# Designed miniproteins, single chains: the designs that were tried, part 69

Each design is a single chain, and the fold is of that chain. pLDDT is the mean over its residues in the fold that is shown.

## One batch from the design tools (miniprotein)

Design m2395
Fold by ESMFold2-Fast:
Structure m2395 (fold): chain A 97 residues (1-97)
Amino acid sequence: SMAEENLEKVENDKSLTEEQKELLKFAIELLEKMRNLDEEVIEELLSIAKDMPESASAEEQVKYYKKVLEEERESLPKVPKEELEKALKDLEELNKL
């Protein structure tokens, strides 16, 4: 499972803060779920995003997750690994603003 491998890498990365680890784990889990998402799951994910750390604007996170969800649904059946890494990097950059 690539999700499990990515989550383990994030957990063991000493260069990341706890907030960054939680954000990356959330983004990885979100993108994995996108392969089988219905509208109810999307609404739940947007709700969860609003409860994320204050260091990242909830509105910015929700906006970004919605964009990623929409792009993934159009690019189905599977997100390339490079696109996932770029999405996670873009999400981290938003959280630094």
Scores: mean pLDDT 53

Design m2396
Fold by ESMFold2-Fast:
Structure m2396 (fold): chain A 67 residues (1-67)
Amino acid sequence: SEEAWQRAFEHMRQMVQLTLAGGSVAEVEAHGDQAVAYANTVSPEAGAGAARLRAEAVARARARLAA
């Protein structure tokens, strides 16, 4: 649905902004999980795309903590 797509996009946006602003790994994961959940209700392809973006965001947040 359009609402599910908008929800997925908003959580993806918040996830990306948290990685740029130095947010915690837990916060990035939480928004990423919601983005994937909503994207999966739109299509499997949208869910896969959101999952890849989540993995990249989490990896970036973890790398920042290790530095």
Scores: mean pLDDT 84

Design m2397
Fold by ESMFold2-Fast:
Structure m2397 (fold): chain A 79 residues (1-79)
Amino acid sequence: AEAEALRRLAPRVAAKISDPEVAARVEELLLEMAATTDEAVRVALDDEIIRLLEEHATDAEKQAILQAVKEVGAEIEAA
């Protein structure tokens, strides 16, 4: 369930980021999180995503990402 949510979320989050290099890196990290069963690795990947978003994403982009997270969460709960 979580892995499927992350796979759906990855391209949607990337679409909200205007910097194509940051968008590609965040998508890669989300897909790596979907592929890992190691909690410590998943936490490290999540921390790197947060760092990239704080460094490179605008407040408007962060809000759009939060909305995408909510939409994917609702879709997974409905399935």
Scores: mean pLDDT 82

Design m2398
Fold by ESMFold2-Fast:
Structure m2398 (fold): chain A 99 residues (1-99)
Amino acid sequence: SGEEGRQLLVERFEAHQARVDALSAELIAQGDPLGAELQRERDKLVETGKKGRELAEQYAKTGSPEVKEEHIKAGKESVEEDKRFRELTAQAEARAAAL
C-alpha cells in the first residue's frame, strides 16, 4: 500500500542519513576535509528538494508555465546534486575502510 510504502521509504531514508552522519563525523575526527564536503553536499541536496516541493505545490495551485519551468530546472539540479552526493559518499566509504 502507499502508506506502508511511504513508511518503509522514510525508515530507509533515516537509516541512510544516520550512516552518512556517522561516516562524515568519522572523517572530520580524522581531519579529512571530505567529511565537511559530504555534509555540505547533503545540505545542498536537502535544500534543492525543499525548493522542488514548494515549486510543485505552487504549480498545482497556479498552473503557471514559469513555475513549471522552474520546477523542471530544480528537478534537473536535484539529479546532478544526488549524483555528486553519491560519488562523495562512495569516496568517503572507501577512505574510512582504508583506515
Scores: mean pLDDT 80

Design m2399
Fold by ESMFold2-Fast:
Structure m2399 (fold): chain A 84 residues (1-84)
Amino acid sequence: MLEEARKAIDELMKTKNLTDEQRKEIDEFAERVREAMKRAGLTDEQAENAALSVRAAFILGDELAVDFYRRFIEGLEAQKAAEA
C-alpha cells in the first residue's frame, strides 16, 4: 500500500546518506513525474505510485527506470509543445 511504500522509501533515504542536492533532485523529479502522469489522465493514486517508484529507483541507482521516466516526461512536454 502507498503508506508502507512511503515508509520504506523514507528508510532507504536515511540509510543511503544522500546529499541535500541529491534529495532535492529526487524530490523535484518525482513531482514532475506526478504532474506528467496526472496530465496523461491517470488517477492521483497512480501518479503517487509512479512518483514513489521514481524515488525508489533513484535511491537504489536503477538508472534504467530513472531514464524511462525522464523520456516519459520529455515526451509529454514535447507533445504539449506540438499542440497549438
Scores: mean pLDDT 74

Design m2400
Fold by ESMFold2-Fast:
Structure m2400 (fold): chain A 94 residues (1-94)
Amino acid sequence: NQEVERLQAQAEAYRAGAEGALLIASGYDLDEGIAQLQRAAEVDGDVAQQKLDEIMDLYKKGDMVGMKQKATEFAGWMQRKALELQQQAQQLQQ
């Protein structure tokens, strides 16, 4: 089912994006975290790109605390989005 495969692929992209945001929030790997978030933004450009831009703005201003807080919030949003997409895929498998 092409639609199920698409929803699963989108869910995986958001899951990877959430992991990237957590890498930024923890300070473990900023470059990889940003790369994973950019990949997620390509899947759902409007909201994901806006949140990435907020994180990058804080980074450019040197507000590391604000950047980590926004990255944590974004990770939560991405995780919820991934679960919603997985739920939609499961409904189509009925």
Scores: mean pLDDT 78

Design m2401
Fold by ESMFold2-Fast:
Structure m2401 (fold): chain A 66 residues (1-66)
Amino acid sequence: GAEEALARAKEGAARGLSGAAAAQVGVDMGLKNGRPVDEAAARRAVEAGERGDTEAAAQYAKLASG
């Protein structure tokens, strides 16, 4: 679910992953739970991670997972 995707993104960031990698982990977790991913939100999560905005990346990852 969305909460699980957000938790995964935060876990990735805590392990020293880049914001982009943390956001991708969040999106992947949403897909793994069988929920449809909002493609626009998923893309924004990756973009936020790429610019180092880990907080925005986590929020978008949560939205992407539903």
Scores: mean pLDDT 64

Design m2402
Fold by ESMFold2-Fast:
Structure m2402 (fold): chain A 81 residues (1-81)
Amino acid sequence: MKEKLLKEVEEAAKNNDIEKVSKIVAEAEKVFGEEAAEELRLHAWKALGEKLIEDPKASEEEKEKGRKMIEHAEEGLEELK
């Protein structure tokens, strides 16, 4: 179940569907608790940041934002051990 939610949240993030990301994270929090929800949220941020960096239309400023999103997500995932 957690693995399926992880896949769905990453796909939603890459689609820039923030509403769906929020819904999946909220569902995970209710079923698995705050730590699981935080893990999914961080994976979504990382996926979104990676998509932003790979976008050939993105400016340098937008790519920097994507890198910051990835760094923040990776730091959070490290804290979750």
Scores: mean pLDDT 78

Design m2403
Fold by ESMFold2-Fast:
Structure m2403 (fold): chain A 80 residues (1-80)
Amino acid sequence: SAEEAARRVLELFREKASKVLSEEQVAQAVAAVEAAARHAIATGDPSVLLDTVRFLMDKYKVPEELKEELLAEIEEILAA
């Protein structure tokens, strides 16, 4: 379901982000990711969600390897 897919994306983001971001940074980022995930599911277009995650990872200076891993896993959830 759309709600289940959004929940999985948020759980994945929290898990991966918590390894490299502070609790405060994760909380701030989660709100933006949740809005973008709902948009992606409603429209069938993952571009806004992927762009939002990429922007946040760049903003918080997350290593490129972790950023690409997270983006790939999000795309897999959305394709299911």
Scores: mean pLDDT 80

Design m2404
Fold by ESMFold2-Fast:
Order: C-alpha cells, then sequence, then structure tokens
Structure m2404 (fold): chain A 110 residues (1-110)
C-alpha cells in the first residue's frame, strides 16, 4: 500500500475497506520479514482478491487466507496488527502466533 492508499482506505471507515487495508498490511509485513517470492506472489493475489471482493464477507475471507499463508511461511514468529476505522466503529486484529496459529478478529466497537 502507498501512504495515499492507506489514508483513503482508513478514511472511508467501511468494514470492507478496513479488511482490504489489513490484507495490504499483511503483504507489507511479509516483504519486511523477507518471505520467499512464491509466498509473496500468493499474498499479492490474496490482496487483489480482497480489493476486488464483491462483499465484505469475501474480503474478510481473503484476509483470513492471507494471514494463514503468512503464518505458514513464518514458523516460530509472532506478531499482531491492529487496524481501526477512522470513525472508531470497527476494529480488525490480525494475530500470528509462534505456534503457527493465526486469527483474524473483526469487532464493532461500542
Amino acid sequence: LTPEEFVELARRGDLKSLAVLAAGMVLQQAELFGVDPETLARLRELYEKARNAPTVEDAIKALQEAVRVLAEALPGRDFTLEVESADGRYRITVTVRADGSAEVKVEKVP
């Protein structure tokens, strides 16, 4: 994601845009961790799938798959990524644990 794309997705405040933003950040984390080119290509495909998803549910499924792919590529690593909508109403938390488990939590903040 470019800084401009990040700001626009965050500004929109809708859950689909937030899921796309999270998928893009998963891809950027994979690049920073130096995962292999085949895994990066798969994560780029999943980012495009989330971006072009016709529904919020499809975008979230693409994000969940991207997080799983990243967790499998990084055994023994843990990290957490949290993204909030500009209005503070939605939060997506991505967790990758050292045991290889991965979780995407979507919540509506009161």
Scores: mean pLDDT 78

Design m2405
Fold by ESMFold2-Fast:
Structure m2405 (fold): chain A 96 residues (1-96)
Amino acid sequence: SMEARREALIEEFMAEMTGDPDKLVQELRAFRKLNPAEQEQASKERYERYKELLDLKEELIARVEKEHGEWAADAVQVNLKTIEKLLERYEELLKG
C-alpha cells in the first residue's frame, strides 16, 4: 500500500539521518566504486526517494522528535531544507 511505502521511506531516511556515521562512509565508498551509469541510476533513485519523502516531512519530524528528541528533530528539519534546495537545483538542470 501507499502507507506501507511511506513507512518504509521514513524508516530508511531515519536510519540514514540518525544512523551510524561509519555506515554512511561505507555507503559513500560503495557509491564511488560504481561505474558512471550505475552512479547516475543510483542518483535518480535517491532523487525520487527524497521527492516522495518531502511529502512526509511533518510525519518524519514528529517521529524523530518522539524517538530521538527535539534536538535530533531540529537537525533533521535543517537536512530536509538542504534536500529541498538540492531537488530545486536538480529540477532546474533537467529544464535547461
Scores: mean pLDDT 71

Design m2406
Fold by ESMFold2-Fast:
Structure m2406 (fold): chain A 82 residues (1-82)
Amino acid sequence: RLDELKAQLQALFAQLTPEQRAALRAALAALAAELEPRIDELADPAAQRAAVERVVAALAPIIGEEAAALLRELAELELAEE
């Protein structure tokens, strides 16, 4: 499932316009700046889930709801394997 999700996300990301890719980079930089000061809080599973939902919510308008749903599923699987 994890490899399937990665392949689907890669295919969706390949379809992004240059403008969507620029918006995605800006959103990721903003999310990193928001979450880096709080990285110690991410040791808590509840905080990790909240961070995933925050990332998905921020990216959904850029990458679309389908890609956002796949990203959420991928993150949940990665967290479960830790």
Scores: mean pLDDT 73

Design m2407
Fold by ESMFold2-Fast:
Structure m2407 (fold): chain A 67 residues (1-67)
Amino acid sequence: MMSEADKKAVEEAAKAAAEAPDMHAALQAVGRAISRIKDEEVKQRLEEAVRRAGSAAELAELLRALL
């Protein structure tokens, strides 16, 4: 199960992706959040969301679905 610290990191990543002007900015913000996550399963889910997303808005929605 996702820890509160990892959940907070995912929430911050989702918010940053939603506020990002483009996909490059969203990927940088999410990359920072991934580096703070300690659970390998949660990291893999975030990496999968990054691979599936076609836009910053879609990435934000996929990340929110993990919460």
Scores: mean pLDDT 79

Design m2408
Fold by ESMFold2-Fast:
Structure m2408 (fold): chain A 95 residues (1-95)
Amino acid sequence: GPLAEEIRRLRDRLDALLDRADALLAQLRAAIAAGDMARAAALRRELLALIREGREIARRLMDLAEQAGDREALLYAIGALLRAIGLEIDLELLE
């Protein structure tokens, strides 16, 4: 039904956003190691925006999964939220 389709779309979008965030974190670490502070600052801003969007999508997915009684989608959303929080902590540790 429409709710299951929305859950699927949000899962796919969340996966894509968090995978891109992981890739940007790797690029940020490489920019810092290379001493490219201008690129590092730009990547940090982009990564923080993606993490914030990912957290909002994860919370929405949790609400929809709870409404649907979809335990698998709920556990997935919790895992995605924890992944986004971990990325934000990694950003803070990079100073």
Scores: mean pLDDT 88

Design m2409
Fold by ESMFold2-Fast:
Structure m2409 (fold): chain A 83 residues (1-83)
Amino acid sequence: SHQDVLTQVRTLLDQAVRLSLQHDPQLGRQIRRLGDLTVQAIRRGDYDTAARLADRMRRLALFHGDYQTQRVLDQVRDLLLSA
């Protein structure tokens, strides 16, 4: 359901924020901001925008060498693409 997707994505985004803040505080702040926008997009039913934001966060994590955060964000993207 829409609520199940939102709950799962929020849990994964919270994990991504915690991991990225531990790796690089500047990256973590960016992931938190983009994560909030992702949740807002899902609440509007705009899964295309949410998936693009997840991909953007994934690329940021990869650019900063944060492979743990990148893997969590891959899960977010996959959930959004299957919704």
Scores: mean pLDDT 89

Design m2410
Fold by ESMFold2-Fast:
Structure m2410 (fold): chain A 93 residues (1-93)
Amino acid sequence: SVLEKLIKLAEEKGLSDFAEEIRRQVAEIDRQVAELEKQLETARKNGDKEAERQAISGLIAAEIDRVGLEMEAIFRLIKEGYSREEILKILKE
């Protein structure tokens, strides 16, 4: 995944505390997604359209949070001396 590649680059740059913080936030997002997917299935089974919409909105918000972490990691790596071109090359491989 993109985040796994960015975390490895952060570790290689000696940003171990930052890498661990990003991993912690990813694990939290993954937990939230799992609970929201469960809520979505329950809502669909019960025909609860309002609960279904709320669960879908939560899943979209979690994906936005994940993209936000990717951007945070990219900006930190650039600040620490990686070029935009180096980061893009690694993300495309």
Scores: mean pLDDT 86

Design m2411
Fold by ESMFold2-Fast:
Structure m2411 (fold): chain A 69 residues (1-69)
Amino acid sequence: GPAELEELRERARRLARELAARLVDTLLSQYPDAVASIEETDEEITVTVVSPEGTKRIVIRVEQLLEAL
């Protein structure tokens, strides 16, 4: 029902935050002088890492995580 779908969306958002944190840790371990930023919306989390080598941007979509649950 609708309540079950909302609960799954909350779980997907929590998973997205956990994945974003792990990605930041991984990228900063490879590029210690880099600057990482996280932008969060209800539908996606964007991780941006800026270094002298360039900019890496990864988008984690809540709906894609729902399909994996």
Scores: mean pLDDT 81

Design m2412
Fold by ESMFold2-Fast:
Structure m2412 (fold): chain A 84 residues (1-84)
Amino acid sequence: EVQEIAKEIEELAEKARTADEAEREEIKKKVRELAAKVGAAVGAKSDLELQRVFSLSYLYKFPLDASKEEVDKKVEELQKEEEK
């Protein structure tokens, strides 16, 4: 569930990289909706899972901004921390 939504957000971010301005706005809105659903679903899970989901939402919500590298690094860091 949460992983599936996260993957959908990731695919949307990839699409945004080659999308025009109007399409980016549409993707942004979709990411917002998905992030809200994940937030509700993760409410019963660990803090780490919440942070990871929040980072994914932040990354895909602002992938078109100057903060790309910072957000990307945080997502990778949280993912690695959870894994090992």
Scores: mean pLDDT 56

Design m2413
Fold by ESMFold2-Fast:
Formats: structure tokens, C-alpha cells, sequence
Structure m2413 (fold): chain A 88 residues (1-88)
């Protein structure tokens, strides 16, 4: 668990992303792994990423909000565990 959180934080730091992680409920390592994969795939060029972990209908979910530099655009998505999100 801590190793996955370290990896997520380190990836954000290496990419120049201001990352905030909020755990409202305990989350599994598998949920953290797919969040890490999401950051690698979708966070290229993002400057800010906020991830909130919560539980809905007996499932762990992550709410992800991101913003790009020099763009008025921002994105928000809700990730179900073990599913790769398709960014709009």
C-alpha cells in the first residue's frame, strides 16, 4: 500500500504535477494500482491532479479532477476499481 502511494506521488513529482490524494475510506492496493496507471496514461501535460477515494455501493471508487497548464480546460472523472477510464 505505502509503496503504491509513494509511486503515485513520485510519478506526479517527476511529471511536474501538483498531486493531492484524499482517502475518505480505506482503499485496496488494486485500486491504487489502477489510479497509478490512470496517472501514467491521462496526466501527461496536467499541472494539477486531485484524487479522492470513496466507497459507493460496496465498491471502491476514485474521483479524479485534473487541470492543464495555460488552458482554461479542466477534466473530472469517476473511476470504478479495475476499470481504465476513457478521458473526454
Amino acid sequence: REALLREIEELAARSGIALRLTERVPVSEAALEFVLRFLRAAAAGATEVDITFERVDDREVARVRYRFANSPGSGETVLSPFAEPVPD
Scores: mean pLDDT 63

Design m2414
Fold by ESMFold2-Fast:
Structure m2414 (fold): chain A 107 residues (1-107)
Amino acid sequence: SEELKKAKEEAINKLKEMYQRLLDFIDELISEIDKSNIPEEVKNQYKAELQSLKDEVERIYKEAIEKINNAKSLQEIKDVFDEALRKLSEIYQKALEIKNKIKELNK
């Protein structure tokens, strides 16, 4: 139906905006680490953790887009969208914890 197609497009657009904001946030954190005066070994550890989080963000986004494109109802679109939001929120929280640790080390 046209309603189903429109719902898919709206869900995909919202996920893309959230996906891009989260990737930008993680990239900004990596840049902040590179500019910090913390020990190089500690920088490498946090950058590796942040890169792993970026890889998870990309995987979650790709899986969610595939599932939304294959959805057969408005409820299925909503369930996939809500699940992707929960997973992206968890990754954001992990990245925020790393940001706070870096901020403490730079004092």
Scores: mean pLDDT 90

Design m2415
Fold by ESMFold2-Fast:
Structure m2415 (fold): chain A 95 residues (1-95)
Amino acid sequence: SLTETILRIAREIAEERGLSVFYILSGVASLLGLPPRPPSESTAEEVAEEIARRLETTPLDEILELVEERAPLFGTPEEREIAVEFLRRVIEAME
C-alpha cells in the first residue's frame, strides 16, 4: 500500500539522517499543508496514512506546485531538503 511505502521511505531517511520517523513524517505533512499533529496525539502510522490520502486524492502537478510554494516558508534548509527528497522517493515508488 502507499502507506507502507511512505513508512518504509521515512524509515530509510530517518536511518540515513539519524532522525525519528515521526519527525520526517511531520515535516512532510507540514510541507503538504496538513494540520500539525503532536507525537502525544498521533502515531507515525496515522501521519503516514494522512500523507497517503493527500497524495491519492490530489493530482501530482498540484502536489509539486504546493511543495514549490510551501518549501521556502517551512523549516530549515536541511529540513526542506529532507522533506523534498522524501516526496521525490515516494513519487518515484508510485510510478
Scores: mean pLDDT 76

Design m2416
Fold by ESMFold2-Fast:
Structure m2416 (fold): chain A 83 residues (1-83)
Amino acid sequence: SATERAVARAEELIETVRRKGEAEARAAFAEDEERGRALLEETERQVEAMRRGLEGFLAMSQEVLDEAEEGLKTMKEAAERLG
């Protein structure tokens, strides 16, 4: 369904954010443990925010396509902010 495809795309974005953040944290951890930990915690917060966004999207009426599309755009913008 359209909902299944939208969820799959959102999950791909969440995974991209998680992988990028964890990679940056791992690189920083080798040089500075505190900085690595801070980056990991920030990544976890961003992933949690995106997961809550996905939950909000799923709670929306599937008949309200405009609201669903706006929710996905918000998730993409969050992923893009990580670089």
Scores: mean pLDDT 78

Design m2417
Fold by ESMFold2-Fast:
Structure m2417 (fold): chain A 75 residues (1-75)
Amino acid sequence: SFKDFALEQLEEAIKEFEELYKKTNHPAIKEMVERLRTLLERLKAGADPQEVLREAKRIFDEALEKLNEEYLKKL
């Protein structure tokens, strides 16, 4: 089902970003992981999988924007 697909995608993303956080110890990555974990619990509780995946994309984009802003401020 699409919910099973969304669950698998979100769980895999969380696992990958948790490993990235272990290597980098960057606060923006930690915040993204925590937000994605909350989103996973919402999906398990019956949230719409399409909306959940769209929200996950926004969380990812916000984390990237924050990382880019921190980099640009050092230039």
Scores: mean pLDDT 83

Design m2418
Fold by ESMFold2-Fast:
Structure m2418 (fold): chain A 89 residues (1-89)
Amino acid sequence: LLAEIEALAARLAADPDDEEAYERLAALLAGIESRYLRAVVELSLNRRKGIEDPEVEREFERAQALVDAAEPAIELLLRLTGARARAAA
């Protein structure tokens, strides 16, 4: 997954108009966001109940690490989204 995100980000850095790479990268980043949100919710619910689950804590750490690793690709996608919005005006 991270290798695919890096490859798609490199394609978009070379060709900002690569629609296929843009759509695929957006879908992969949305998947990472969904995973992170689920991990945050599960951790929060367990903490509210006074439950300490090492697997829930490890999943949160893994999801956060994925978001951190994907940060350059997220920033690239946001810049390209802004440029495309301006082109549509």
Scores: mean pLDDT 78

Design m2419
Fold by ESMFold2-Fast:
Structure m2419 (fold): chain A 65 residues (1-65)
Amino acid sequence: EEEKKRREILEKAYQKMKEKLSKFTDPDPEKRKQYLDEVVKEALEITKDVPEARKILEDHLESSK
């Protein structure tokens, strides 16, 4: 059931990103950029075991820029 695993991993990655982004309160643009890069890296690591989920997350992040 690859679709179920894909959905669960994507939801987990998105939830982690949302939680971390909502906790970032430092107004420093440099720190914000570093924090965003780390959040994205962690989300991609979560999706590593499901290549389909990783591709969807990467495509979504690229379209959001």
Scores: mean pLDDT 74

Design m2420
Fold by ESMFold2-Fast:
Structure m2420 (fold): chain A 81 residues (1-81)
Amino acid sequence: SLVEELEKGLEELLELVKKALEEKKVITDEEGYRVSVTEEDVEILEKLVEHLKELAPLLSEEELERLLEEVKAAVEWLKKG
């Protein structure tokens, strides 16, 4: 299901963000700006993962698909940096 794919994607994103924070990794975004991952970024993602099942019924299928694509893009971006 879309919710299960989104949950997996968010969990993968959370692990990559946690690793980037632990390694104090500075990532360059698509516009060339240097971005650092913070503890607050981890906390926000943990809350999203925790509350995904409650939030998913409030979103349309199209909104869930869009969010999944954005999460996949973020995962690929973090893997590059």
Scores: mean pLDDT 74

Design m2421
Fold by ESMFold2-Fast:
Structure m2421 (fold): chain A 82 residues (1-82)
Amino acid sequence: SEEEELKKRLEELKKKLDEITVEMLDELDKKKLKVPKEEFQAEVMRRFGEEMGRPELGEKMAEAAKKGDGEKITELLRELAK
């Protein structure tokens, strides 16, 4: 069904976000940098947007991450998955 395809695409996008998070944590550890959680999450969202060829989407997700708005992040991911 179309709902099952959307669900699979959403799972793939979430996996990519997790992969970017792990890579960025490793980069920070190697550089011995300390970054506030909210700033770190916003930068993950920006990098995700850039890698998806959608930097504007990354900025919107970064703004939502700074506000702790998980529902907005989920909505933006669902729109990208369509």
Scores: mean pLDDT 83

Design m2422
Fold by ESMFold2-Fast:
Structure m2422 (fold): chain A 97 residues (1-97)
Amino acid sequence: MERERLLEERRREYREAYEEGKRLVEEHKEEIAKISDEELQEWLESKAGKVDISPLSEEQKEFLKGAKLFDEKGDKEKAEVMLKAAQYLAAEERRRR
């Protein structure tokens, strides 16, 4: 049951990152909208190798574009929040299926 508690604490952390990520997307909506899906795919491939972003929802793409934006600005803390938000949303979308 200690393992379950740690998983719940981790889920809470990711949920909080998701809420903060939504706020950051709203605050930086114009800057995020300037990032194309092609630029996002190239950035992700530079970090993680070959990726396919076509199955991602628009909201997931917005979080990942936000992560790219903050990474390029050197704001590693906000970039991590955006990556956690994208991961949380991906897990929630899979859980609903």
Scores: mean pLDDT 78

Design m2423
Fold by ESMFold2-Fast:
Structure m2423 (fold): chain A 80 residues (1-80)
Amino acid sequence: MPLSEAQKEALREREAELRARYAEAPDDAELVRRLQVEGLLAGMDAALAAGLPEEELLATLTPESREALAAARAALAAAA
């Protein structure tokens, strides 16, 4: 279940905005967490596009990271 082209573009724009905000407030734990979730989403998309099995990739994540990834995917799908 890799991201569509429109979803990948939306993700890049959102990451750029979060990185700009992080540059102004690098000690903001919430921004760090959001950047990590966006990076995880992009990394999962790249891994799925490379043919890696999603179940094995998800098994490497904590339950909290899996929930955050699922929420980020749902929000991105709703925005596109």
Scores: mean pLDDT 71

Design m2424
Fold by ESMFold2-Fast:
Structure m2424 (fold): chain A 75 residues (1-75)
Amino acid sequence: SMAEAEEALKKMKEAAEGLIKAAREGKISKEELEKALEVFKGNAEKLKEAYPEYAEEIDKLLEEFEKEVEKILKE
């Protein structure tokens, strides 16, 4: 349903922003951030399968999140 897709996408955006902020502030470990990225990738793939209309937006969000996580992990 559209409502479920919109809510899931909103939560993914909020989760990505929150995780990056928490990592930058030292509130979560690099190991926790790495595991969170793995979970996020899995959720993104499932969401694209369920809601292909959002695939491009999900891919952009995932790509941006992954790049930020990689920067933090390699600091």
Scores: mean pLDDT 83

Design m2425
Fold by ESMFold2-Fast:
Structure m2425 (fold): chain A 95 residues (1-95)
Amino acid sequence: STLDQLQELLDQMKQSTNVAEQLSLYLQMVDLMVDYGISVSSNPEDLRRLASHLSPEQRTVLALLEVSKSDPELAKQLEGLYDQLIDLLNQMQEK
C-alpha cells in the first residue's frame, strides 16, 4: 500500500547519514503522496499541472487535501507520517 511504502522510506531516512540520500528519500515520499493524491482527484490533469509549479512542501499539502476528500482515514495516517518526516528533517538540520 502507499502507507506501507511511505513507512519503509521513512524508516530508511531515519537510518541515513548521507545528505544526498536523505534528499532522494524525501523527494520519493513527496512523489508517492502527490501521485496518489492526483490519482484519487476528480480532476487529475489540472492537479498534475498545478503540482508542477509548486514546491515539494506545497505539493504534499495539496496531495493530503485531495486524499482527505476521498479517504479521510488514510489522509490522517499520511499526515502523521509527513509530520514525522518534517520532525526528522528538522532534527537532522540542527546537528
Scores: mean pLDDT 81

Design m2426
Fold by ESMFold2-Fast:
Structure m2426 (fold): chain A 98 residues (1-98)
Amino acid sequence: SLEEILAILDEWAARVKALVESDPGLTPEQQAALHAQLDARVAAVKRYLRAHPGDLEGAAQAFEGMAREVVSWLRDHGRDDTAAQVEALAAEALARIR
């Protein structure tokens, strides 16, 4: 259902924020920047989902795009272990959406 997918997105975003906050290699400025980016991306995916209710594959693709951007940002900042954990959480969330 739409409500279940929205809850999965919020849960994934919260878990990503917790990983970022717990990463000693990220500055407070970098953590704040990623939180703001993540909030904006989640809001965009939620707008897509509300416009296309029942499009599970479209929902999965929008989520994958967002997760890829977050992972890329973390790798660009040398946080490969945190990026791998974010990827694993994204794969888990995608399995629940599909």
Scores: mean pLDDT 86

Design m2427
Fold by ESMFold2-Fast:
Structure m2427 (fold): chain A 102 residues (1-102)
Amino acid sequence: SREEILELVRKFTELLQKFYEALRNKASKEELLKIMNEMLETLQQIRDLLGSTEPVPVVSEDASVVDIELKANEMRALLGELMRRAEVPVSVLQEIEDKLNS
């Protein structure tokens, strides 16, 4: 349902904020990968609810911190596309952007 998609979008936004905060605080690669895996699971749930066949991003345990950051940015871009396909209200889009830019 649209309500379930909005809840997952908000959950992903909170995880992405936590990821960027961990990155700024120079958290361990293990901590960054833990947050990343929760983000991937949440994106997969949104994708599946939309009936999308978009490929799931893959991150290796051998990935550098820079590679992990690039994957997080790819996930943010994918979230934007999924929100557009879900016809998420402009007010919710603004809420999410405000949270990610704070």
Scores: mean pLDDT 81

